# Ledger of designs, part 13: designed miniproteins, single chains

Each design is a single chain, and the fold is of that chain. pLDDT is the mean over its residues in the fold that is shown.

## One batch from the design tools (miniprotein)

Design m425
Fold by ESMFold2-Fast:
Structure m425 (fold): chain A 84 residues (1-84)
Amino acid sequence: SLVEEAEKIFNEYLKKGLSAAEAVAETVIELSKKGYSPVEIAAALKVVLTKYGDTSVLDYSDEELAKKLLEFLKGVGLIDKVKL
């Protein structure tokens, strides 16, 4: 499932020494390159991040979380790496 794929990618980046925020950014970039939409990626990351203790993502709809993830990537200079 997309949730299992997102969890695997997120954990692989954490094992490489990335922060949780950096691991989220790289997971969004990688899944976008695989052809998943921002809303599909946000839905999967909502499940992954809730399992890993970030329940703040539950305050957003999948569409709102997708927008917030893209805003985050823009803020850290990575938006151009996202396949929209």
Scores: mean pLDDT 86

Design m426
Fold by ESMFold2-Fast:
Structure m426 (fold): chain A 92 residues (1-92)
Amino acid sequence: DLEEIKKGLELIEEYLKENPVLSLSEKAQLKLFLYIYEYKYAKEASEKAKKIAELVEQILNETDLEKRKKLLLELLKLLGISEEEYEEIQKK
């Protein structure tokens, strides 16, 4: 169990590094991957984990910049990241 969990976390972390979905802080990225991990490996994923996974997929497939930004803000709100914290991340 523990080794399989660790390998799954490493795979998700590598995926986020190779395919940066979002310009996120380390805190936001950690929260995001914990929810994606829950979605993939939990027998009963929470509604929040499911919604986060769905938003990530929508963002990856969205070509309209305005719609993509709106989806990003919705994702950050679900992760508990404030709009002010998001703007600070974007300035770097």
Scores: mean pLDDT 63

Design m427
Fold by ESMFold2-Fast:
Structure m427 (fold): chain A 65 residues (1-65)
Amino acid sequence: SSRDDAIDTLNTISDSYSSTDPSLSTLSQQTADAIRNGDDDRYNSLMPQVVDRTTQSVRNRVDQV
């Protein structure tokens, strides 16, 4: 599902940045948790920050879908 795909993408970002940018890694995990829990307010607060830091990667992944 698109929800599971979004969570998987955020987990991949978290794993990819765990050593090089732990703050982005944590942010991506928190955003994935917000989706998993249906917390739209938290998602809307966190996702712009993830997008700003990973804009090119996120856009490239969306273009492949």
Scores: mean pLDDT 78

Design m428
Fold by ESMFold2-Fast:
Structure m428 (fold): chain A 77 residues (1-77)
Amino acid sequence: MDLDLGDSYYRAGLVYYRQGDYRSAGKSYRRSGDYYRRAGDYDRASRSYRNAGRAYRLAGDDDLSRRMFRLSDRLSR
């Protein structure tokens, strides 16, 4: 169930990102990372948080961007 939700939010983030809705993309990718992390899939969680960080940076939210990159780094180490 958590993997399925992670996949769904990841796809939503990708769609928003391609549309230029970076704030919604960041939120969707962050949710994706949270679900993958709960499922113990740290590789996909790390990727999702990294994509959230990029999206928040493009949305102009530097604080959320830095937080997402820090989460991604911790899960990939």
Scores: mean pLDDT 87

Design m429
Fold by ESMFold2-Fast:
Structure m429 (fold): chain A 81 residues (1-81)
Amino acid sequence: SSVKELVKLLIDNLEDIEANDTEKVELDKEYIREKLSKVEGLTEEQVDEIVDEIEKKGLKFSEETLEIIVYSLQEAVEEVK
């Protein structure tokens, strides 16, 4: 119900999202942070939490998958406001 719960749910599902991505590429940490920072309603700390988990686990995504994550997270954040 909270944005914190959405961030945790995303983090818990990152490995499954990566496993379903057939076109994974190495994206810059700065690029990932910039894209996630476009999600209105997410704090800088919440963006950093997601980015740090991606880096910690060495996860790779296609640009398309990252855009789907950003879009889905934006829609979910709007619903819990």
Scores: mean pLDDT 82

Design m430
Fold by ESMFold2-Fast:
Structure m430 (fold): chain A 94 residues (1-94)
Amino acid sequence: TPQEKALEYAHKGQQLYQQGDLDGAIRYFDLAAKASPTPLERAQALAATGLVRAQAGDLDGARRYLQRAIDLARQAGPAGAPVAALAEAALAEL
């Protein structure tokens, strides 16, 4: 399914992050966002991309990705609330 493809990319992003490859993690989380069929799944991947960008020192990129994640999470309704809260907290610390 499209969701399975998005999860494959997210898993690869997580593996690269654990290896310290922040640029690789950003690439695969961005691919996960593009492959995600729903606003919620896309918001989750964009939030992950924003968090890794912040860790890499790309604060402007982090702000853009976290804001996009918040907007999409709000479109997902109540199910998006945890992602929106996480992204808002991260954005406030930038």
Scores: mean pLDDT 89

Design m431
Fold by ESMFold2-Fast:
Structure m431 (fold): chain A 112 residues (1-112)
Amino acid sequence: SSAAIEAQLDALLAEARAAGLEWLVRAVEALRAYHAARPLRDGELLGLALEVRGDGSGTLVGQFRRSGLSPEEVVRELAERYGADLVLAFEVRDGELVVALAHRAAEAALAA
């Protein structure tokens, strides 16, 4: 439900703020803004997975059903809200949209 999705996002936002992870705060706020503009229905958000590495970098992966969500629209809307600070990767598997969010500064540090 919308309330269950909001509760998940609120819990992640509180954790991100407590940990000082600005990239995760932005990732959760973008997902909240997306949900506010295009409310996710029951069964459309399958899960949220968080990976945080020892250097504080990480990836937030949202798993969404293909029905009712366009991979192109989700990626575009998230990119518009984050701009150049966020690297987006997406994949469609078995009718599910998987979107990975990674902080660009962390990728630049890994490439150096």
Scores: mean pLDDT 63

Design m432
Fold by ESMFold2-Fast:
Structure m432 (fold): chain A 80 residues (1-80)
Amino acid sequence: MMRELSREEIEERARRAAAKILGVDESEVELVKVLGVEERLDNNGKKVRYLIAEVRSPVGRGVVGVRLEEDEEVPEELIA
């Protein structure tokens, strides 16, 4: 499903992705800023957009990718 996400939805998804990767509660994750949108090809050669966001938690800061299509989260590498 292709849909433009609200700011609140973006923050919720970024917090969820970071919490899942870091093993912390979503309430402990803070959205610092949105870095931008990246386009990547999926395994079928379709162009998919990811929102890239910087987050902060008790264990450090990280960058997470949130798939803007099909409500699917894609964890990215954390930079502590």
Scores: mean pLDDT 66

Design m433
Fold by ESMFold2-Fast:
Structure m433 (fold): chain A 74 residues (1-74)
Amino acid sequence: SSMEYEEIRKKLVQMVRDWLAQLKAQGVSKEEQEKLFEEVLEGIREYMKSLNFPEEFIEELLKELRKIKEEALA
């Protein structure tokens, strides 16, 4: 359902925000944060594809996560 997808999206968004904040607090460089983010993003894509999530949902979520990363690293 739309509600279930929204909950998954919110949880992943929050997890990524918290993770990026933790990397910053640990003194990880912006360059290393960007590299680690790309690895995590590909992992999320492959995992969601393996669970047969709709391609449109996956692409929308990954686009949102990328925007969050850009805001966190600005």
Scores: mean pLDDT 84

Design m434
Fold by ESMFold2-Fast:
Structure m434 (fold): chain A 85 residues (1-85)
Amino acid sequence: SAEEEANALLDKAKSLVEKGKEEEAKKHIIEALKIVDKELSDEQRKAFLDEVLGEKGAEAYELVKAGKYEEAADIILDEIKKLIS
């Protein structure tokens, strides 16, 4: 599913962050966010971003809706960095 594909890209991004490859990780996060924006319903997109980001989910949702994938990806990248530190 599109949700499974987006989650697989985020898992790949986590592995890349652990290796210090933050630029490559961000590219995979942007790909995941494009899938979330284009393939998921509004309700599925909100649920996905809330699951990934918690309290920051609403902010990321508005950025994705506005097509600001790089800014939304930076929020996700920061949360990934917190999880592996």
Scores: mean pLDDT 84

Design m435
Fold by ESMFold2-Fast:
Structure m435 (fold): chain A 61 residues (1-61)
Amino acid sequence: SPDDVINEEHLELSKRLAETYEELKKEAEKNGWSKEEFDEKFNKRAFELSKETWKRIEEKL
């Protein structure tokens, strides 16, 4: 059903966001990013991942 597709894609997005957070945290430590720089980079990446997720949902529905 459409709801199953949406749920599966949201679960995958949650996993990717968690992985991205951990990756960016390591990069922040390595490069000495400020909290503001971290937040900007994470928000940008999160937005891109969300767009990709919505595109996949639209392609399946």
Scores: mean pLDDT 85

Design m436
Fold by ESMFold2-Fast:
Structure m436 (fold): chain A 85 residues (1-85)
Amino acid sequence: MTLEEYEEKVKELIEKHREEVNEKLQEILAETDDKEEQMIKLIDYLTELLKEEYPEKAEEIEKIGEEVKKKVLEIMKNPELEYYP
């Protein structure tokens, strides 16, 4: 699985599970005011959802999820980079 495939599949999961994802986002926002912790928790949640949909690719998904967390944290530290909404 590539980073692009991960991003595309995550978008599809958000579309399918929009209400559940929104509920989890509200829960994360209530747990901490730290934006980095919020993003880490959200990415971990989305990675686990994707692993449930594609259990045969669980190891690849987990590896890509770690790369996504690293990339998002770098973007948050560098405001000139594109922010993932």
Scores: mean pLDDT 77

Design m437
Fold by ESMFold2-Fast:
Structure m437 (fold): chain A 57 residues (1-57)
Amino acid sequence: SKREKVLEEVIELLKKEGLDIHPQKLIDYTKSRGFSEAEAQEITSEALSKYIEELRK
């Protein structure tokens, strides 16, 4: 789905930039892909959780 594709793109941004990236930059990117503010916040939060889980493995 579009949501899953954008979620993967946000995770790739996190892998490239690390946790030093401002969360608003990730939200703004997600919004640019056609999501609302609320949806972008949810996608960004999910991407951060998945990224952190991968770092712990």
Scores: mean pLDDT 82

Design m438
Fold by ESMFold2-Fast:
Structure m438 (fold): chain A 85 residues (1-85)
Amino acid sequence: SEELARRALELLREAGGVALREIKDEKERLRILKKLGEAIDHILNGDYKKAAELAREAAKLAKEAGADEAAELAEEAAKLAEEAG
């Protein structure tokens, strides 16, 4: 579903914005942003399964960094990306 894919993309972008504000460690922040960016690229290319996997990895890293809001947004994006495929 193109609609589910668009919503997943919005949530990944929002997760990135939260990560930029909330994650104080530069290395952890950059690692999470890289995974979110990779998930976005895969959504744009129609590879929703890989996008969901990358979004889940980003969510796990965000949770480990204490960025619970970014983690929740990335987890919801992963679910929507999986449903889009």
Scores: mean pLDDT 89

Design m439
Fold by ESMFold2-Fast:
Structure m439 (fold): chain A 72 residues (1-72)
Amino acid sequence: SLPSPEEVLKEADDLLEKIRNGEITEEEAMEGIRYLAEVAKKIPDPEVRKELNRKISEIEWLVIQRRLEKAA
């Protein structure tokens, strides 16, 4: 029922690419981050969890940057 570690890392990479290319909204990106963060809590491999959290943080940073640009 949960995706494999390989699948979840690919989902994180796909989400990161989409936000970098402006293909998704901040709301869609934040929904993806929430999903990935919940999956990360269930991953027993600390290295996979660390890598996933690194990608999540990069996506969060891009969302913050876009929100700041809109507020200016």
Scores: mean pLDDT 81

Design m440
Fold by ESMFold2-Fast:
Structure m440 (fold): chain A 80 residues (1-80)
Amino acid sequence: MLSPDQIVDQTMAQMDALAAQARATTDPSEREALLQQIRDLAKQSAQQLSSFGTREGVVKAVAVSLTASGLIFDIELEHK
């Protein structure tokens, strides 16, 4: 079982990699698919973090969700 810190670290690294791919692609359809993957990843990780039933887990779940929203907003703003 991963610790909350390990879940956050892995999720942040995966979201950063997906965001880099979304910024690098010239295909709008591929970009939208990558942004959806960031949303799904953040949702799954937030659910895992919340399932610990701890204050730390809830705070980390919120942080992951906000980070994903910020990445998606920045990428969409860059292309609109």
Scores: mean pLDDT 85

Design m441
Fold by ESMFold2-Fast:
Formats: C-alpha cells, sequence, structure tokens
Structure m441 (fold): chain A 79 residues (1-79)
C-alpha cells in the first residue's frame, strides 16, 4: 500500500508535525502489519516524547503481535 509506505517514511521526518500526523494515521490503520511496522519505526524516532506516547497507546492494540512490538519498542526507547 503506497499510503502506508509514505506514512512509514514520514515517521523518519525531522518535522514534529509530520511525524505526529503519520503516527496518528498508522495507529488508525485497519492493517495490523502496518501498525506493527509503525511501532518499529517509532522506536528509532528522535521525537522521543511523541514516540513514547504513541507506543504507550499501541501497547493496548487488539492485535497481540502489534501490542508485543509496541511493548518491546517502548522498553528499548526507555532503556
Amino acid sequence: DAEVEALLAALGSPDLDTVQAAASALMRSPDPAARARGAEALRDSPHRTLAELALHEMQSDPDPAVAAVARAALAELRA
């Protein structure tokens, strides 16, 4: 999905507003694979406060694989 790939690329942006919009869109994606990839990308974000907030919300994702990725990413970010 071209839209998902564009959103994932946007998570690497130095612009906070761009990352916030991309993170919100990815968290709302009906595709659990897209949400899991978003969590992995957020782990590497320089916008730590935004990444922590998004990953904290994703820990409650109804897909257990997405929730597990979010927990691992959040733990690494806080280490």
Scores: mean pLDDT 81

Design m442
Fold by ESMFold2-Fast:
Structure m442 (fold): chain A 57 residues (1-57)
Amino acid sequence: MEVDILVQEIVVNGKKKYLARVISEEGIIGIGIGDTKEEAIKKAKEDLLKKIEEKKK
C-alpha cells in the first residue's frame, strides 16, 4: 500500500508537538500527534490501520 506522509510542527498548550497525516491510496487519512516526528508518524499509521480494519468489518 502506497501512502503519503505529511508532518507539521504544531503548538499545543504552549508545547511544541508534531502532527502527522498518513494518506492511503484509497483516500483514508490516519492522524497522529506526538512529541517527535517519529512518534507522530507511528500514531498516524496506527490510526490509519484501525480505520482500514473498521472498513473491512
Scores: mean pLDDT 78

Design m443
Fold by ESMFold2-Fast:
Structure m443 (fold): chain A 63 residues (1-63)
Amino acid sequence: AAAHTEAGKQLLNQGRYEEAVAHFREALAADPRHEEAALGLVMALQRLGRDEEARAVAAEFAA
């Protein structure tokens, strides 16, 4: 979880949003309650213009 979250954050800072999404999804697969990974995933999806997916992730995490 932590390793994928840190990798995702680094990729997000580099503008590599698709790869960041993959790493944040892996972090959430390992720990579904990992708030930092969920926030990173939402942010990466928003940067890609995938707003519907970002909202779905936020709703799924809140449930």
Scores: mean pLDDT 79

Design m444
Fold by ESMFold2-Fast:
Structure m444 (fold): chain A 60 residues (1-60)
Amino acid sequence: SLDSLPESKRRAIADTEADNWGSSPEQLKQAVQQKLLDAGIPESDAQKYAQQAADIAQRH
């Protein structure tokens, strides 16, 4: 799950969400996915975590 990620990767997701505050869910998802790929997360996991981050952001 997203909570299982190392703190550094969780911070990267949070920073990306903050930088993209007010962006569309699709833009946020793409930004988070790219950030995770740059951090060495496999594409399948990056897509999954990006979707979870976008879903969380949509509820807040």
Scores: mean pLDDT 72

Design m445
Fold by ESMFold2-Fast:
Structure m445 (fold): chain A 90 residues (1-90)
Amino acid sequence: SMDDVMSNVRTRMNDMRNSDTVDGMVFYGRRVVGMMTSMVGMHPNPSPDMVSRVRSMSTLVHTMYTSTMDSVRTYVDRMVRMGSDFMSMV
């Protein structure tokens, strides 16, 4: 169900925030983007804003992959905010 997917997204966002490595943060970030892409596909009338936000989050995960440990925490915080905003639109 959509509620189960949303619960899983919150869990993976927490996993991303609690990771001590860039690789771990990127791994869970990719999972979050994948689940949100699925949510867009399950939505009867996905808005262009929902699609745009998922695309922006995908780009941000790529930026995280090339980031240093000093910078990646800022991108993780942005991912969590963007994800929470997306979840409010569903």
Scores: mean pLDDT 83

Design m446
Fold by ESMFold2-Fast:
Structure m446 (fold): chain A 66 residues (1-66)
Amino acid sequence: MTQEQLSTANQGARTAIDLARQAGLSDDQANAVAGEVARTVLEQGLDLEQARALAQRLVDQAAAAQ
């Protein structure tokens, strides 16, 4: 992986954690969403905008499922 992809994964994960906490998700759910965003960025080579969109979508799905 490139350093740019790692940076994007870290920023996506951070966004996911912030959004998850604002949505009232548990720490376990916040960590799960952040991990999924980071993994998808590294596996699929998502850019920062795509990573943020994925973070928002996964947080919204987790919040709706509770």
Scores: mean pLDDT 83

Design m447
Fold by ESMFold2-Fast:
Structure m447 (fold): chain A 122 residues (1-122)
Amino acid sequence: MSSLQEFNAFFTSNPVEVKYDESRVLSEEEREKLIKELMDTFNLPEKVARALVDYAIEEKIDLSLPAELLFYQVLKLVAEKARELGATDENIDYILKIMRGEIEGVSEEEIRKYLRGELIKP
C-alpha cells in the first residue's frame, strides 16, 4: 500500500487538527528524548526523526503531543504544503515514504528540504 493511501486512510478515520504552541522551547535533552521516541515508535532512522523534530520546532507545532500525534501532524503539514506548491500525488507519496524511513540514500539536509517544500520531485 502506498504511504499516501495509509496517510489518507488515517486522517479519514482519525481527523487530526494541527495544534500550534509558539511559547514552547525545548531543551537539548527534551529534543533528544523526542527524537528517540519517534525512532522507537515508528522505526525511523535517526536522520529522519531529527529532521521531523526540527521541522516541528520551526513550524511551532505543539511539542507536548504524544509522538504518534506529533508525527502525523508533521506529515499532514508537509503533504498539504507540497500540494499547495503543485506536487503530484506521486511526489507526495515519495515524500511521505522518506518521512517513514522507507527511502534509502536521502541525506538529512535533503530530508529537511523535502519537509520545507524546497524539493518536490525525487
Scores: mean pLDDT 74

Design m448
Fold by ESMFold2-Fast:
Structure m448 (fold): chain A 90 residues (1-90)
Amino acid sequence: TPLEKAKELEEKAREIEESKDLELAKEVVPEIVKALEDEFPYVRAAAARALGRIKKVFGDDEELMAVIDPALEKAKEDEYEEVREAAEEA
């Protein structure tokens, strides 16, 4: 369900944040970026928050930021306010 999808995104971000595993982050980030195109605004908001959490841990990784930063900038233009707010807080 969309609720399970949003929760999975949150759990993946939490695992990356707790482990500080850059390899895991690089594998998972493309999936989270894809979730920014989800049909449900709360899934897109969860994806933006997840990317923000990963950015706080790995903000100095140039390769990872080359993927995350453009994705979050695009999410700031989302049609729903809560997705835009999640991206701006990231």
Scores: mean pLDDT 85

Design m449
Fold by ESMFold2-Fast:
Structure m449 (fold): chain A 72 residues (1-72)
Amino acid sequence: KEEEKKEVIELVREAAELAETDPEESIEKIREAEEKMKEIFPTLSEEERKELLGEVQEILSKAAEALEKYLA
């Protein structure tokens, strides 16, 4: 459970780093993180889900500006 949450966080961190230099790869990492979250969510408590979503959202919010420029 903890290792799986760390994997999701690592994927979104990589996506954020790639957002300006390789936006296509960044989007692919986001999709991988989404699939991983979908897989682990049923195994997490409500509080664990909230914490994971908060961390993911914070990291992706920082990447969103760069991706928005790419998609415009």
Scores: mean pLDDT 76

Design m450
Fold by ESMFold2-Fast:
Structure m450 (fold): chain A 69 residues (1-69)
Amino acid sequence: LSSLSEAELEELRRYVARLEELEAEFRELAKGLSDEEVNELARAVGAAQPETSPEARLAALEALVERLR
């Protein structure tokens, strides 16, 4: 639905903020990598799976970022 409680909005906001942070960090770390290398890393940690829970998506992106650090 288009309406959410304040608590639900706060949880969603935290999820979006963390996702954006991880995506921005991944983008910076991936600057030195070829498209092929980026795709291989994403595949290895499962980040390329289309239907993943928010928690699993964050875990996959965090693993990618950690691997590139």
Scores: mean pLDDT 69

Design m451
Fold by ESMFold2-Fast:
Structure m451 (fold): chain A 74 residues (1-74)
Amino acid sequence: MADIDEALERIQRAVDILADMSDKAKQLGTLSGDQAKQAYEDAKQWIEDQTADNPLAKELLLSRLDALAKKNES
């Protein structure tokens, strides 16, 4: 519950990076969808490591990541 504003800013930055990765994956979509999945999994692992110190931020960030992944499928 502490540092909610700071956690939100960090979450937004992580989401922004994920969006950039998704945009690049779309540009290289002609290659293999498997590569895009690998990039997504890599970002998820990175987020888990970064938010290990804050379980609340981890849960929130992972939830946003999952939502973004579903939208990216479009």
Scores: mean pLDDT 62

Design m452
Fold by ESMFold2-Fast:
Structure m452 (fold): chain A 88 residues (1-88)
Amino acid sequence: SEVDEKIRQNLLDIIRAELPDDSPEVRAFLEKVEELLKQIDLSKVLYSDIGDLIFEAYDRLRNEGVSLDEAIEFLKKKLEELIKKYNS
């Protein structure tokens, strides 16, 4: 819905503002996060919980030295677990 799109954009804007740099790696990460968020139903989850998972995936990419693909797969798995928890 248009409301879900606005909420998704607001969440992404908050995350962009809190990330320390605008490097090509950060841009690639955010592009993949946006694509992933378009594939899931956000209407029944807390946006703060989604934000926390995105920052955890970012921390893995930047501070733990995992690949971009590994960070995104981690986020995908955790978002699927979160959605399942809210729908249970």
Scores: mean pLDDT 75

Design m453
Fold by ESMFold2-Fast:
Structure m453 (fold): chain A 83 residues (1-83)
Amino acid sequence: MTKEQLERLLRKNGFTVTEVTDPSYAFVSKVLARLSEIIGRHRPGDMATLEVEVDGQRLRATGTVESFRRLAGELSGWLSDLY
């Protein structure tokens, strides 16, 4: 997945993207883990910020908890397709 593909996927799912770099498979896995954590801490309708930084790879985006749930499903599907 390229940074352009990831940014497009985020925007498609209702996120406002402020920063994104080219993601590795490991980075996407960390993003998915962070999405699950944020979903668990927030109520339906809440706004939240997704921030992940690992090994110089960065992602910062803001969206609703529903956007986080949709993105988690899409990224889980993408990771499964690489299996």
Scores: mean pLDDT 82

Design m454
Fold by ESMFold2-Fast:
Structure m454 (fold): chain A 86 residues (1-86)
Amino acid sequence: MIVEMAAKRDKGEMSEAEQEEVRKDALEWGMEEKEVEEIIEESKKAGVSFQGTKRAAVQHWIAEKLREIGDEIDKELEERKKKELE
């Protein structure tokens, strides 16, 4: 598949500056340092480009944060809905 070929061709070596950009952004977002380092290390071993590495870090962090925020919003909405059903 062309998509699989594109993913293999997106194998790029991250420069140290690109690695620092991912690290800086993810840490500022509040990701655990060890989790950030694991993502960077795995990407370096696999030869994943900066874009691929940043996307993986962003998606992982956002998914966890959105789940937490979603749970809080859902609880608030359920409390409001329960008030309307009364």
Scores: mean pLDDT 69

Design m455
Fold by ESMFold2-Fast:
Structure m455 (fold): chain A 72 residues (1-72)
Amino acid sequence: MIKITSVEVSPGKVTVTGENLAGAKVVVLTDQGPAIATADENGVATVPISGTPRKVVAVSPDGKDKDEVALT
């Protein structure tokens, strides 16, 4: 199962790390709309953003498995 283990918010980007995330689509929902990246083979996705991040959603390539983290 996909699992997000950490979310790091930095100026202009969000770094998402997790287990079984390789090839998953990682969506960061922001004030300016969704930003999307694909996680690498190490389960890390770096998602460039221009707005305030509110939520991270990771979805498996087949769309049948997901994990979500709300940001404050």
Scores: mean pLDDT 83

Design m456
Fold by ESMFold2-Fast:
Structure m456 (fold): chain A 116 residues (1-116)
Amino acid sequence: MIEVTMSGGGTVPEGGSLTLTATVSGEALAIAAAAWLRQRPGEAPEVVAYAGGAVPGAPNATGRFSGSIDDAAKTAYLHMRDLKREDTATYFVVLTVLTEEGLVTVTGPGAQVTVV
């Protein structure tokens, strides 16, 4: 069983920076790709950053966000800068994870970000 632990959410001032993390454990050998999604209240989720392999679809919605993967830590990151009040949202990650049985897709539990 693959476990995904997210951290780094919370309250941040407008213009501030924040990093969200998603760490995989259990049967995970590596993170092959990460797609970070922003879901504002009452709106559909939108992709804001990618890391690793390509996820089908359009490029990132904003240049203020970037994704990265640390292979040794088995952690995907969402780096967020110049945060705006409209960035107040729940953030999700969709991970493509390599296991001994092949590639699987897992979704993280979500992290709340509030910009004040």
Scores: mean pLDDT 79

Design m457
Fold by ESMFold2-Fast:
Structure m457 (fold): chain A 69 residues (1-69)
Amino acid sequence: SSELSRELLKEAVRRIGEERGIPEEVVEKALEAVDNAETVSEAAERAAKILGISPEELERVAVRLAVER
């Protein structure tokens, strides 16, 4: 669990929310879940559940964003 990994998860949450038209309130709740989780794995699981996707899908989006500069 690193600050960089959590930040990438938050960026992935924002991107998925925008692309799928998820309400801002739900996106904010998912972002709070990332910030309040004890581990990056727990953050991914909680945020993915709030967004209605798999943790693996959220992590794949985060990894893809990591190669964009």
Scores: mean pLDDT 79

Design m458
Fold by ESMFold2-Fast:
Structure m458 (fold): chain A 84 residues (1-84)
Amino acid sequence: MNPLPAEITVPLAQIDRLVAQADALARGGVSRDRAVALYRQAIRVADDLIRLLRDGGVPNVDVYVALLRGRIAAAEARIAAIEA
């Protein structure tokens, strides 16, 4: 499998880092509002990356968009679980 392009790997690492930080805060129960804010930031980074990928004519863009949409859905589910 070819490695992911740098324009994907850098924002993807940022998304994964934001989610990991939000997960740690959510588990600690001490900063639920901050955890939600970090998940929402991860969703914004993913949405921005989807726009850039579609505008850039990247090969296999639909595969990367599906991957990013999966991360958005996971973050949204985690927000819903905290707000329940």
Scores: mean pLDDT 80

Design m459
Fold by ESMFold2-Fast:
Structure m459 (fold): chain A 55 residues (1-55)
Amino acid sequence: EERDRRLQEAVKAVNDAIKSGDPAAIDAAAERVGELFGLTPEQTALLRRSLEDVA
């Protein structure tokens, strides 16, 4: 229930960041997803790069 809400917020943040093309928004979205899923700093950095590639 709470996890699903955080997941929806993270997905929205990612979509908003991709649409805006703002590097700061992309960084914030990647950090939010990383915290939610307990990603390592290395995994979070890879996610950030992937979001930059599609934005």
Scores: mean pLDDT 77

Design m460
Fold by ESMFold2-Fast:
Structure m460 (fold): chain A 88 residues (1-88)
Amino acid sequence: SEEVPSSKALNLARRILNGEELSTEELTILKKYLIEKEAATWVNPLGDKGFETFLKRSVKTLTKEKGEEKAIEIVARFIDKAFKYNNK
């Protein structure tokens, strides 16, 4: 089901798309979710800069494949899941 992403998640998704700097806390939360819930263990050895580069590249790829609006919605849903997981 298409749940509407939170305004905070939409804002962070746009910041990633725009190549804006992410905080260490934001990077830690997103990385933890990818490793622990998505089994993306290969991101574990990436430092903050490497992981930030991966996120920005992934969002750009999604934008090319799905268009900007749909890519932002997909990324924002991922962000919402990651932040909800971190708050447990």
Scores: mean pLDDT 81

